# Designed miniproteins, single chains, continued (3): the designs that were tried, part 65

Each design is a single chain, and the fold is of that chain. pLDDT is the mean over its residues in the fold that is shown.

## One batch from the design tools (miniprotein)

Design m10243
Fold by ESMFold2-Fast:
Structure m10243 (fold): chain A 92 residues (1-92)
Amino acid sequence: SKEQEAANLTTAAGIQIAAAEFYLDLGDVESARSAVKAAIGNLKKAFELAEKEDYPVLIRLAEQVLEISRRVGDEENAKMAEELLEKAKKAY
């Protein structure tokens, strides 16, 4: 179902964000960037499938992606996260 697909994508993004934070704690910036990029891909798909009740979780995850992207100096990922956040906050 669309709800199950959205839930799976949201869960995957959450796991990838946790992995990125773990990699940063280890000083592995390249693995952290890769994990954040994967999280953004899953978040973009989750936002496309999102209903009103999904937005609080998606906003929180996008804020985490934005913070990590800024910490690793990934301007492209940071911009994508900002665009997702603006879209979500307007829809919610």
Scores: mean pLDDT 85

Design m10244
Fold by ESMFold2-Fast:
Structure m10244 (fold): chain A 100 residues (1-100)
Amino acid sequence: DPAAIVGREVAETRETVEKLSFPNDPLQTGVEFLLVTARYSEEEIREILNSELTPELVYELAEKAKEAIENDPRLDEETKEAMFKDIEKTVKSLLELLNK
C-alpha cells in the first residue's frame, strides 16, 4: 500500500528532524518536511527548494501538508494531531528564519 509507505516516511522524516536539534540547513530541512508531508515528488521538492522561499509559500505548503494528513483515512486521530503540531512548529521555525 503506497499510502502506508508515505505515512511511515513522513513519520520517519519528523523523527529525524526532531533528532537533528540544529541541522546544517534548518530552512531546507523544514521545507523538505512540509513537501514530503504534502506528498510532493523529489523533482518538485528540488524545484521548490531552488525557488524563492516566501512566507506565503510556507503557508501554502503547510496547508497542503495538513490537507494530505486530514484526508488520509489510514492515519488515526492521535497521529494526525501530532503531525499537525509538527507542521505548525515547522511553519513557525521557517517564518523566523525567513524574517532574519
Scores: mean pLDDT 71

Design m10245
Fold by ESMFold2-Fast:
Structure m10245 (fold): chain A 60 residues (1-60)
Amino acid sequence: MEIAEELAKRFGITLEQAEEAVRLAKEYDIGEATLRLAERFGISIDEAYELVKAARELLK
């Protein structure tokens, strides 16, 4: 997915992590997506929030 590649490049994260951020951004609201992403990858809530927000902005 083009959006996941762009996220991985911008944030220096793995493609797997970027793909999950995009999936969660599509399926859940920003709060729920943030919590699920943070739990899945053991990252901070702040980091997960920025990833989900960026994914939602790229989904247009």
Scores: mean pLDDT 81

Design m10246
Fold by ESMFold2-Fast:
Structure m10246 (fold): chain A 73 residues (1-73)
Amino acid sequence: MKEKAKELMKDFSEAAQKVGETFAEELDSLTPEQLEKTIEILKRQKEAARKVGNEEDVKFYEKMIELVKEKLA
């Protein structure tokens, strides 16, 4: 997961990459039910970013959702 997070987040800021890596590590401690809930939260955050026209945040949340889905597979 950590290497997957680095690759997915490589075009984002160093701070965003660090957040993605930490998030990927935290996913290892979550149950499948908690992972599903995390996807729901991230989808809401993505829609909030879309409503205010923050394209970079929309892309960031899309990558975070991909990480959670990878963990569920």
Scores: mean pLDDT 78

Design m10247
Fold by ESMFold2-Fast:
Structure m10247 (fold): chain A 62 residues (1-62)
Amino acid sequence: SLKDRVDSTLKNGKIVGKGIAKALGEKGEVEITVTVSGDQATVTIKIGDFETSTTGPVSGLS
């Protein structure tokens, strides 16, 4: 699931996923960045010119 992928990314600290871009219909222009600071995580999703960022507790992603 997307939740499992986000959790896996938290452990690694970063994903760059062209495969995810393909699944979403945006070839080669997707970036998912997860930054962890203490008990908070910031998730930034960038697809082409589309960008959204959300900050929340790490526990909310498990």
Scores: mean pLDDT 58

Design m10248
Fold by ESMFold2-Fast:
Structure m10248 (fold): chain A 91 residues (1-91)
Amino acid sequence: MRAELEEMIARLRRIIAFLKSLPEAAPAQPPMPVPLEALPDFSLEQLRVLVDDLEEAARLIEEDPEKYLPYRGQLIEIAEALLATLEERLA
């Protein structure tokens, strides 16, 4: 469990660093429907799925930045909220 949390935290930190290295773009509309307020109630498996989804979203930005770069800011927000949730569970 602790090792799994540490791995997910390390993955999220890499994703956030990558996303923050990218140029800013006009935000996409509508925003992605992620219930950030519910993250503390998510199971470990649900949190892992979100980390996997964020890695895939980062890959899509890298492959097609014109289409997906507008999601950069929202993905950073989601990733930072998820990171805070995982760090709280690790503490």
Scores: mean pLDDT 76

Design m10249
Fold by ESMFold2-Fast:
Structure m10249 (fold): chain A 89 residues (1-89)
Amino acid sequence: SMEEEAIRKAYEEVSERLLTEPLPALPPEEVRRRLEELIERARELGAELVLERAEALRRGIEEGKVAPENVVPLLEVIEKALEIIEESL
């Protein structure tokens, strides 16, 4: 599917960037703001798989189930996947 392909490409691109430069940690308030924006964008686009991943990330952060070092990389994957989907419209 287009969404699965977008998520895969986003993961590859973010993973490659992390090999050269680690992503800095963001303040909790900024993480929350960015995640809410990404969830809204996913809903507007009807990107159900990306929406599910964004909501799972939000819940995982709230429940303390996501390692702090993984938060920003996972946000970047969601954001990049949405960019790829938007460019395909």
Scores: mean pLDDT 82

Design m10250
Fold by ESMFold2-Fast:
Structure m10250 (fold): chain A 69 residues (1-69)
Amino acid sequence: MEEILDLVSAMYALGLVLEGKVEEAKRIAEQLKNEDYRKKVMEAIENPEKAQELLDEFEEKLRKIVESL
């Protein structure tokens, strides 16, 4: 459950990066418990061209987790 909430929060933060809302995305990233998700969101903040690719990867990961429930 916690992993799904973290993943959804990371996806929301990546969406904010795509909208140019970097400060809001950074605030959400700082609250992420998963270090890898936080690192990837921060990477997207530094390089916004990666935000869509990371969002697509997280979306696929979420689908696999939900399918395993």
Scores: mean pLDDT 82

Design m10251
Fold by ESMFold2-Fast:
Structure m10251 (fold): chain A 93 residues (1-93)
Amino acid sequence: MEPLEKEYEEILGSLKKRAEEILKDEKPDKKKVEELLKEMKEAAEYYLYPARVGRELNNYEDTPYLRYLEEQGKEIEKLRKEFEEKYKKKLAE
C-alpha cells in the first residue's frame, strides 16, 4: 500500500527466504550464517536509527511514523534472534 510498507515487506521476505535456505543444510555454513545475521542487524538498524533520531528531534514525543519505524526494526531483530536460535539448535543436535 504505502512505499515504506512495500520496502519493509521486500526486505523481510528476502531475509526470511535466505534464512530458510541456510537452515535447509544439515550443517549450515557458519560464514553464511554470520553474514546473514550481520545483514539482519543492519536492516533492523535501517529502521531503528531514524526512529531514535526522530524521537530526539521531536523531544521524545510519540508519533505513528516513529512507532512504525520502531515496530518494523524490532520485527527484523526478532527474525534475527529466531534465525540464530534455530542455527544454534541445529549445531547442538
Scores: mean pLDDT 79

Design m10252
Fold by ESMFold2-Fast:
Structure m10252 (fold): chain A 57 residues (1-57)
Amino acid sequence: MHRFRVVGEGPTTALVRDEETGEELRLPLATALAGLHDSGDPTSFWGNLEQLRAAEV
């Protein structure tokens, strides 16, 4: 699993960056918020890159 940093937020989406690869993904805001809540960190969470790519909007 990779660490993803939230680098931008919109009203319905969040832009996250994979800190290992530098890849940026635009995710549903709910997906990013769930990751942040689970991690306990305000700006980053651990995720599976392929699963998050599948969730990309």
Scores: mean pLDDT 85

Design m10253
Fold by ESMFold2-Fast:
Structure m10253 (fold): chain A 80 residues (1-80)
Amino acid sequence: SEFIERVAENIAERIYKEVKKPDGTVDIEEAARLAAFLLWPWGVTEEEAREIFKKFDTNGDGTISYEELKEAIKELLEKK
């Protein structure tokens, strides 16, 4: 679990730095593409990442916060 949490935090930070919007949120479509690329060793697809990220988009605006992104990446890794 510590390994998964560390990987999730590192991946989320990298995604956030690359695709964060001026308001500090990330677009789900951009985050999903980059997550699939970075999580290739775990066999994560863009579609799987998009589905999980949409679960954390509780207000339905197509964006998620950094904290939601970290939790989503952790769930994505635990699913594999």
Scores: mean pLDDT 81

Design m10254
Fold by ESMFold2-Fast:
Structure m10254 (fold): chain A 84 residues (1-84)
Amino acid sequence: SDENADGALEATRRVLDRTLAFLEQHPEAQPYADRVRELRREMEEVAEWAKQTGGTGASLLFSRTLDAVGEAGRLRLQALKLAE
């Protein structure tokens, strides 16, 4: 497997899980928590597809992990603004 894609997937899982744990402590941010759960589901679907299609799937998976981390970071920042 592509070492970069495998490492990015594992790191992204940790980032999404930590973001979810943070958002779940803020009832006002429940829609953002729901979006992070959806991002995690979408990423796992791409990861499963990548296992079935071989090397071409690894680059798409890597791209999707970067997008997911970026969106999760933005959602966390929006939740912090709601708590102000």
Scores: mean pLDDT 79

Design m10255
Fold by ESMFold2-Fast:
Structure m10255 (fold): chain A 89 residues (1-89)
Amino acid sequence: DIKEVTRQIGAVLRSIGDEFDVENGLLSKEEALERAKENLERADELAADPSTPKVWVLTHLEAAIKGAEHAEDPELKEEAERRLAEVRA
């Protein structure tokens, strides 16, 4: 399915871009929080499909962690870090 493949590639590229934007201080704390929540939700969606490569889930979780850290939301950061550890186990 070309639409699904395109959507997944776009989501991964967006997550990589979100990490870059956070690391370079291009996002407000509110924008970083919103992107962190989006990346965490996307990671949950991908993790529900056992055919999804782990690297795709990990990319979204890493973006969520950086976004939550920049937004100074320790609860969201801990949640994303916990999920990252579970996926790596």
Scores: mean pLDDT 77

Design m10256
Fold by ESMFold2-Fast:
Structure m10256 (fold): chain A 67 residues (1-67)
Amino acid sequence: MKELEGLTDEQKGIIEFLKSLGLKPDDPIPVAPLPPDQRVPRTAREMALGWAELAGVDPEEILKALE
């Protein structure tokens, strides 16, 4: 957890959650199954960007931590 020092609690939570799913930035989110209407699942990268926007934090730091 030394690599997460200096980040906000919101940034740490997003990073830890995405890493706990074992996902890479371009992987689809397995927790969101496709409905019969052919909806495209979101990627981990898209989820990280959305959460960063909602939390009002810099998405670049989250994406960098997912590398």
Scores: mean pLDDT 60

Design m10257
Fold by ESMFold2-Fast:
Structure m10257 (fold): chain A 81 residues (1-81)
Amino acid sequence: SDSLARALEETARKEGGTDIVVEVEGDLVYVSFTVPASKADQAVRALTETVASTPGATLERLLVRPDGDRAVVSLTVRVSP
């Protein structure tokens, strides 16, 4: 899960994410960050591809919240042993 957390953080940064928060809690990885609204769809695709390419990782929740000219993207990923 630590390697997945790092990969998700790196992907968020590459997609122009700011205010990146990554938390690992047991089998769950939580990621939240802010991007320009115009880049939200691209960032979501990049993160979901990172999850899909990770063995044992399942996307549990994805939320995109508009915030003016920006969007807050939040993911919860479960990692199987």
Scores: mean pLDDT 85

Design m10258
Fold by ESMFold2-Fast:
Structure m10258 (fold): chain A 88 residues (1-88)
Amino acid sequence: DEIVNSDDPTLKKDFLIRVGTRPLTPEELEAVEKILEDEVAFETIVMGVGNLFTIPLPKDVFDRLLEVLRNNKSKLAQEVAEQLEKLL
């Protein structure tokens, strides 16, 4: 929760990189979803987002992350959402 409420986009990016190397717990998935909603930090956190979808994810998790990205008003988030749709 501290990281998802942080104003530091680098902490959010590093969290995504760290958790993206393994299956996400429900708590980690919730934190990832909150981080991906951050429109201001998105240019920084996109490096961590890349790590998440290069690792095979269950379809339900993938669909949830895709929906969060689609709802993010950042142009970069929309571009990432389009790329994720191609991986389905």
Scores: mean pLDDT 71

Design m10259
Fold by ESMFold2-Fast:
Structure m10259 (fold): chain A 88 residues (1-88)
Amino acid sequence: MLSERKALAKGIAGALLGAGAVAQANLVPPSEESREAALRDAELGRELAREALEKGPEVAREAGEAGLRTAEAGLEAARNPEVPAALA
């Protein structure tokens, strides 16, 4: 179903977004540039996930479950300037 496929695509994007955003929070201090870069990467990740979903539904399924949780953490890190600031 579309809902399940959407979850898989979102899972892949979430994994990329979460891992990337958390990594950036540890490497760069909080700024408009770093925050915008993380959010832009998240958008690109979602676009790629949509295409990858058609080619890799099997790997996407496992990523969907873990990726959704990782996406939540990654979005929070990217949206909250205080979190990246902790490492500045």
Scores: mean pLDDT 55

Design m10260
Fold by ESMFold2-Fast:
Structure m10260 (fold): chain A 92 residues (1-92)
Amino acid sequence: DLLEEQRKRREEKTEKRRKEGPASEEERERAGRMAANFMEAIYDIELKMGKITEEEKEERVERAAEEARRLMAEGEPTLAIAVARALGEAEK
């Protein structure tokens, strides 16, 4: 099964990450940039619709970036999961 093979490959990457230690500075910065870019795109639409202010957009984008970096530093092995979790936390 393709799904089982992808799951095993993900588990192997997680094990390798645990041996290598926490995410590198470069990986943390990449997670932060991705989270910021996604939130900026979403909030650009809400800003144009008058739902949020420019200040609120900047605060939420910065919060998402910081949360993504924190999750990677705390041992989240997957960049995509760290970004997704950070986006969810910024919306709360």
Scores: mean pLDDT 70

Design m10261
Fold by ESMFold2-Fast:
Structure m10261 (fold): chain A 60 residues (1-60)
Amino acid sequence: KDAIQNRILLFRTASIAAKNMGDKETFDFFNNFATQLQKLVDQGNYSQAQSLIDQYKARL
């Protein structure tokens, strides 16, 4: 639970940093990702939220 919430906070922080730098593509990516994770957490679906984070790492 806490690990996923901390990850959402990190993605929100990254999106704000990207916005301040004028990097719209990075802002949109992290903002959308954080929003999807927050929606899953709000639904109590922590396993899906973790799976989404793992998919992101696999796409590097």
Scores: mean pLDDT 77

Design m10262
Fold by ESMFold2-Fast:
Structure m10262 (fold): chain A 64 residues (1-64)
Amino acid sequence: LPPLSKAEQARALINALKGVPGAHEAAGVDPQPAIDGIKRQAAELLGIPVDEVSLEVLEKAAAE
């Protein structure tokens, strides 16, 4: 598989954050651990603290 660019990885994380809560709720499972994991991956990808991770920050990274 070709390596994903930082922007492509950011887009994948945005899509996961949009889809995961609904899918987990439909399955009767708490989505919070999955959301926390995605935020941690985003923080590592962007080189920022987890508490500074937001959809706006990810969208900015995905635009470049």
Scores: mean pLDDT 74

Design m10263
Fold by ESMFold2-Fast:
Structure m10263 (fold): chain A 95 residues (1-95)
Amino acid sequence: MSRAEVVEELKKMIEENVSPEELRKKIREYVEAGLLSKQDLLDLIFYASYLGREDHTKVIAEVALEAGVSESDIASAITAGKLRRIGDEIDKELA
C-alpha cells in the first residue's frame, strides 16, 4: 500500500464526514504501520481545516503531535487551511 493511497483514503473519510473517533483510529493504524509521514499528517490537517471539519482537524492534530510533529507546524497547517477556506467563501459570496 502506497502513502498516496492512504492519504486519499483519509481525505475521502474527511470529505464523507466519518466520525472523528473512526478517523482517529484509522490514522493511528496507518501511523503505526509507517504509512504516513509528518508531511502527510500536516497535509491532512490543512485539508480537514480547509473543509471546516473542526473535530476532524483536532483529531488529526492530536495524532500528529503524538507522532512528533511540532506544535508550530500543526498551528501553521490549521491556520493555512482556515485562511484558504475564508478566501474561497468570500469569493463565492462576491460571485
Scores: mean pLDDT 84

Design m10264
Fold by ESMFold2-Fast:
Structure m10264 (fold): chain A 68 residues (1-68)
Amino acid sequence: VKMDRETIESLTRQIYGKPFTALDDARALAFMRFVLRETNRYSEEAERELRALKSPEDRLEWLVGRVS
């Protein structure tokens, strides 16, 4: 399944009541880990990379690039 930006934003609105870019750090990272595990793309390298991301927009772009 293609997880583009619109799909990610829609899914977080359903789960958290807000778009991905409005999530706090803890919820954003938890959601990213969830998506990576569901798509069988979670790894130690992916965990290191996502922990280095500091802005909501960087996190969203990175996630879209990994799962779309």
Scores: mean pLDDT 82

Design m10265
Fold by ESMFold2-Fast:
Parts: structure tokens; sequence; C-alpha cells
Structure m10265 (fold): chain A 62 residues (1-62)
């Protein structure tokens, strides 16, 4: 998945999801969530990771 333009916390969250064995399609969904979170709060380093975790649970990854 292309992680270009994502925050450091967003990239870390996607890397953890990949380690957890999420499919490429689920990783693409999380990437979009992280990108949206970064756009809403570009200065909030933890917000993208928090949103990714919430979305992962909704996608059935938790």
Amino acid sequence: ADTTGLSASGRAALAEAEKAGLSPEQLAELRDVVRAADAKNPSGNGEAAAEAGRAARQLGAG
C-alpha cells in the first residue's frame, strides 16, 4: 500500500496492522482512514493512530 503523505504515527499504525495480518484490502481501508485523520489534525501525532485503531475494530480486525 502507498503510504506517501501519511504522518509518522499513521505509517506506524499501518505497519502494526500489517504485522497483525490484515489483508491488503483492509490495509488500504486503514490507509484511507489514516489519511483522513491526518487531514483533520496534521499537528496531532497520535490522532491518526487512534483513528486507525478504531477503524480496524470496525473492519473486524480486533
Scores: mean pLDDT 68

Design m10266
Fold by ESMFold2-Fast:
Structure m10266 (fold): chain A 70 residues (1-70)
Amino acid sequence: SVEEVRERLRELILEEAGLTLERMLLYVELKISEDPEEKEKLKERIEELNEEIERVAKEEERVIAELKKL
């Protein structure tokens, strides 16, 4: 149903918001860290979050396209 597809979109938006907040907190840690090794680990985690955020955003686009066809 349209309602089920809308709820799925809402859940994806909330997931993207949560991942974006986590990434923002890691950027703060990256700015205050003075340890090059720790900075590299933080950058790796940020890159993992970037990939997950992109995955969720692409799924949102698919769900929006599905809604437009209904």
Scores: mean pLDDT 88

Design m10267
Fold by ESMFold2-Fast:
Structure m10267 (fold): chain A 116 residues (1-116)
Amino acid sequence: SKKEKFLYKALEIMDKLAREVERIVREAGLDPTPVREIIAKTQAKFFIKAKFDIYNNTMSVEELKELFLEMLDKTEEEVIATLRALGAPDDVIARVRELFEKAKEEIEKTYEELLK
């Protein structure tokens, strides 16, 4: 289904985001573990909600996209707050925000491709 294609592509985008954020954090000399766990929790929550929707047909692909983007926004702010608590410099924060913005853009493009 289109919903399943969206779900698996969204999870792939999120997995790439997690790996790139971990790399930046590690290169900055910080412990990536708390950030990795935050992103993994978002992936798990989205997967559970999306599977529930697919089983019960409760959401459109557009609504599922909007839910995922909202969860990414909340995850970004939690990741940024955690990085600040770990003493991350402003340039590291800016690079992580850029990665989240790129991930959101890729989610939007994935949705547009499924409408064709």
Scores: mean pLDDT 86

Design m10268
Fold by ESMFold2-Fast:
Structure m10268 (fold): chain A 74 residues (1-74)
Amino acid sequence: SQLDQLLQQLREALRNEDRDRMRQVIAQIYQLQGLPVDEDRIDQLVDQGLEALRNSKSEEEKQQVIDQFVQQVR
């Protein structure tokens, strides 16, 4: 589905710590689901995700942060 493709793109953006791509993909996920696109809320989510990724101490912790973030955006 288009949602599954966007969720995979979001995981890749998180893995690469690509702020602009994270923002773009989250907006597309919200639009696809008929949810309002609140740019300030998206920026807050992206900042929180990037901080959690920076605070991760292992690849396993980084994967857990990515999985949790994707679940929160769904």
Scores: mean pLDDT 87

Design m10269
Fold by ESMFold2-Fast:
Structure m10269 (fold): chain A 96 residues (1-96)
Amino acid sequence: MVEELKEKAEEAREWLKKENPGLYELYEKYAKTLKSEDEKYVLVLLVKELWEAHENGKEEIEKELRELNTPKAKKLLEKLDDKLAFVEEVINAYFE
């Protein structure tokens, strides 16, 4: 991976530790299953992006999930009002 990815991932980790300890615990739970440091960088950036996307675009996310109309999308809709649970469900779908 490029140095820019590592720097952004380290910034994301520090942000999670300070601003959102629950989301950091979720990241650590899945990061322990990964063997590559590069994969851990991608995961922390994904977690941050999912958190920020929910913050800034909850209505658009709801619309997209309703249009997909799959069992996984319905499960994400059920958790849409709980930001931490929503991000956890997306990560679970990624690893399962």
Scores: mean pLDDT 75

Design m10270
Fold by ESMFold2-Fast:
Structure m10270 (fold): chain A 72 residues (1-72)
Amino acid sequence: SLEDEIELAMVRLTAAVAERYPPADDDSDATIQREIARLERFRATAERLGDEETVARLDALIAALRAKLAAK
């Protein structure tokens, strides 16, 4: 549907922005945790809409943020 197409476009745009402008390494744990939670919500939307490529991109972003958090 058009609604699903708009939602998917917004999820893809969100992934692209997060890839280009990730949280800094010195950002607070709370900031990194909020970004992980935000990306997990968009991942759920991408998975529901069947966009395997965007799911993989969001999984990579989430994994990188979790690694940053674990290294603190």
Scores: mean pLDDT 87

Design m10271
Fold by ESMFold2-Fast:
Structure m10271 (fold): chain A 82 residues (1-82)
Amino acid sequence: VSDLEKILKAAVRALEATLAKDLPEEEMARAIGEELLKRGLELGLSEKVAKGAAESLEDTLKDASREEVEAMLEKAKELLKL
């Protein structure tokens, strides 16, 4: 299993877990980053790779609406199927 596949799996799980919690939009990006880091480490990513992926996704979603977070989840799911 590649690091990219592990990152995508961690991202899907992080996005789904955060959306399920029904958090305010302003808290979603940070929660997604924290969940991705945790799940990435659990999937066997190195700390450096997991932190980089978590920070990148958190930054990308910093000002995102719930709808944009849902769109990111669908995009990540499609990439994981490939």
Scores: mean pLDDT 83

Design m10272
Fold by ESMFold2-Fast:
Structure m10272 (fold): chain A 67 residues (1-67)
Amino acid sequence: AEEALKEAHRAVLEAIQAGVPKDEVSEFVQEIAKIRNEAKYTGDFDRAKERLDEMIERIKELIEKAK
C-alpha cells in the first residue's frame, strides 16, 4: 500500500502540472488521505491498493483530457 500511495501522490503532482482544475485535484488528495486512514484502521491494505489503483487511472484520464 505504501508504494501505491507514493504513485497516487505522484499522479496528483502530474495532474497539477498538466493543468487539471485545482478543485478536482483537491478531491483526489482528500480521497487518497481517506483511503490511507481507512486502511490504517481496518488493516485492509489489499482493498486500499485496489482503490488507489482506480484513483490513479482516473487521474491519468484527466491528465490526457487536459492536454
Scores: mean pLDDT 78

Design m10273
Fold by ESMFold2-Fast:
Structure m10273 (fold): chain A 83 residues (1-83)
Amino acid sequence: SDNIDRSIQMNIRAGQAIIDTAQRMINSSQPISQSTRDFIIKRMQLVMDQIRKAQSQSTNPDLQQRGQQLIQQGQQLIQQLQS
């Protein structure tokens, strides 16, 4: 449905914004505090969960692929922030 597809698109955009912001912080010479890392991880997990839920109801293969790619990128970000 259009509502499900819109939800996937919005969460992909939100997830990409989180990744872009976090990647800039990781690439900076300043250390990231534990509280900031935990906050980013929690936000990324929420976005990934919303994509997973919406993908189970979507019939759009392009959005399923894009959502899966974002989930993979989000998992990589979480691993970097936990290291």
Scores: mean pLDDT 87

Design m10274
Fold by ESMFold2-Fast:
Structure m10274 (fold): chain A 100 residues (1-100)
Amino acid sequence: AKEAGEEAFRAGGKAALAAVRGAKPENAAEAVGGAIGVIGGSLGTRLAAEKGDGEKAKKEAEVAKKGAEQAAKRGGTEEAKKAAEEASKASEKAAEAAEA
């Protein structure tokens, strides 16, 4: 659970950076919004997984997935889309590992 949570947060950070770096100037604010969502959700998933709180980890993983989808749409690059998919999967794995 703890290791899966750590990977979820690392993947979330990569997705956030890829989106912000890839976004066109007109999409930058929305890309930042997605980045905040994926970072916050993946960190929340990590913290909940470390405590064995499966219910909270699932809710936070949903926030991370929503943020990743927004980051992928506004990031505008294939790298941003791939990073967002990896972040979503990592958060789901951490939530599953945290179910108590």
Scores: mean pLDDT 77

Design m10275
Fold by ESMFold2-Fast:
Parts: sequence; structure tokens; C-alpha cells
Structure m10275 (fold): chain A 75 residues (1-75)
Amino acid sequence: SLAQIQQLRDDFFRRVDAARSVEEAEQILSDSQQQFDRLYNSTPPSDHRQAAILFTSASIYATGRIYDLELEQRK
């Protein structure tokens, strides 16, 4: 459901924010992508657009966090 996708997205943001290394953030992203995909595929067609937006926002957020962590490692 959309509520489950929103909850997963919120948990994902929290975990990604807590990550201290690129490896941790990439592992969180990898683990969460499979869960998002399964929830999206079980979502009714009427909710697919909103589910896709929530999933995409999570991926963009993780990309930004990984970028920040990578810059920290290069110092």
C-alpha cells in the first residue's frame, strides 16, 4: 500500500542519514530497492504514479547522501 511505501521511505531516509560511510549508504540503498520494488508491484494501478514518486524521491535522496559521504572520504 502507499502507507507501507511511505513508511519504508521514512525509515530509509533515517537509515541513510545515519550512515557513516559510502559502503553503509550503498548497502542501505541496495536492501531498500528490493523492498520498494516488491511494494510497488503489489500497489494498485490507481496508486502507481504516487508510489513511483515516493520510490524515486528515496533513490534521489540516497544518491545525494552517498555523494556527501564520498566527499568526506576524499578529504
Scores: mean pLDDT 79

Design m10276
Fold by ESMFold2-Fast:
Structure m10276 (fold): chain A 60 residues (1-60)
Amino acid sequence: SPEVARVEAQIAEMRELLARLRKELEQSTDPELKAHYERTIAGLEDGIAMLEAQLAALRA
């Protein structure tokens, strides 16, 4: 399904970004930047969870 493939690709891209941001968070010593990365990571995790739920519905 084109819809399934699109959602899978979007989840994969978001997971790649998430892994990169987690690495940047680990390497950062600036509390302000760390807080910014933590908020962005939380938003991405929520987005991935929503797309995973959408993917499950499309596969049903």
Scores: mean pLDDT 88

Design m10277
Fold by ESMFold2-Fast:
Structure m10277 (fold): chain A 100 residues (1-100)
Amino acid sequence: SKIEELKGRALGILTQLRDVLRKAGLDEMAAEVDQAIARMETASPEEFIELVERVIDRIEQALADNPDLDPRTKARLQSLIDGLRDIVEEMKKLLEEKKK
């Protein structure tokens, strides 16, 4: 289904996010993302969206709290978060009923 394709894309981005965070030394944040990924495998579409939105919020906070992060790392994290936001919005549209 389209929802399952979007979930797969989001999981791919989340895996990349985890790896970028580990490389940047943000190991606790990477572990939080890894735990979210594990929960997402069995989550409903609604629960999946909630988990992705929590990850986005947490990374946005981490970007604000770590001004000394390498600019390339910041740009990469922002790009990955933007991709997750796009997927979440597409998933929400599919779940909300097409005629309302």
Scores: mean pLDDT 84

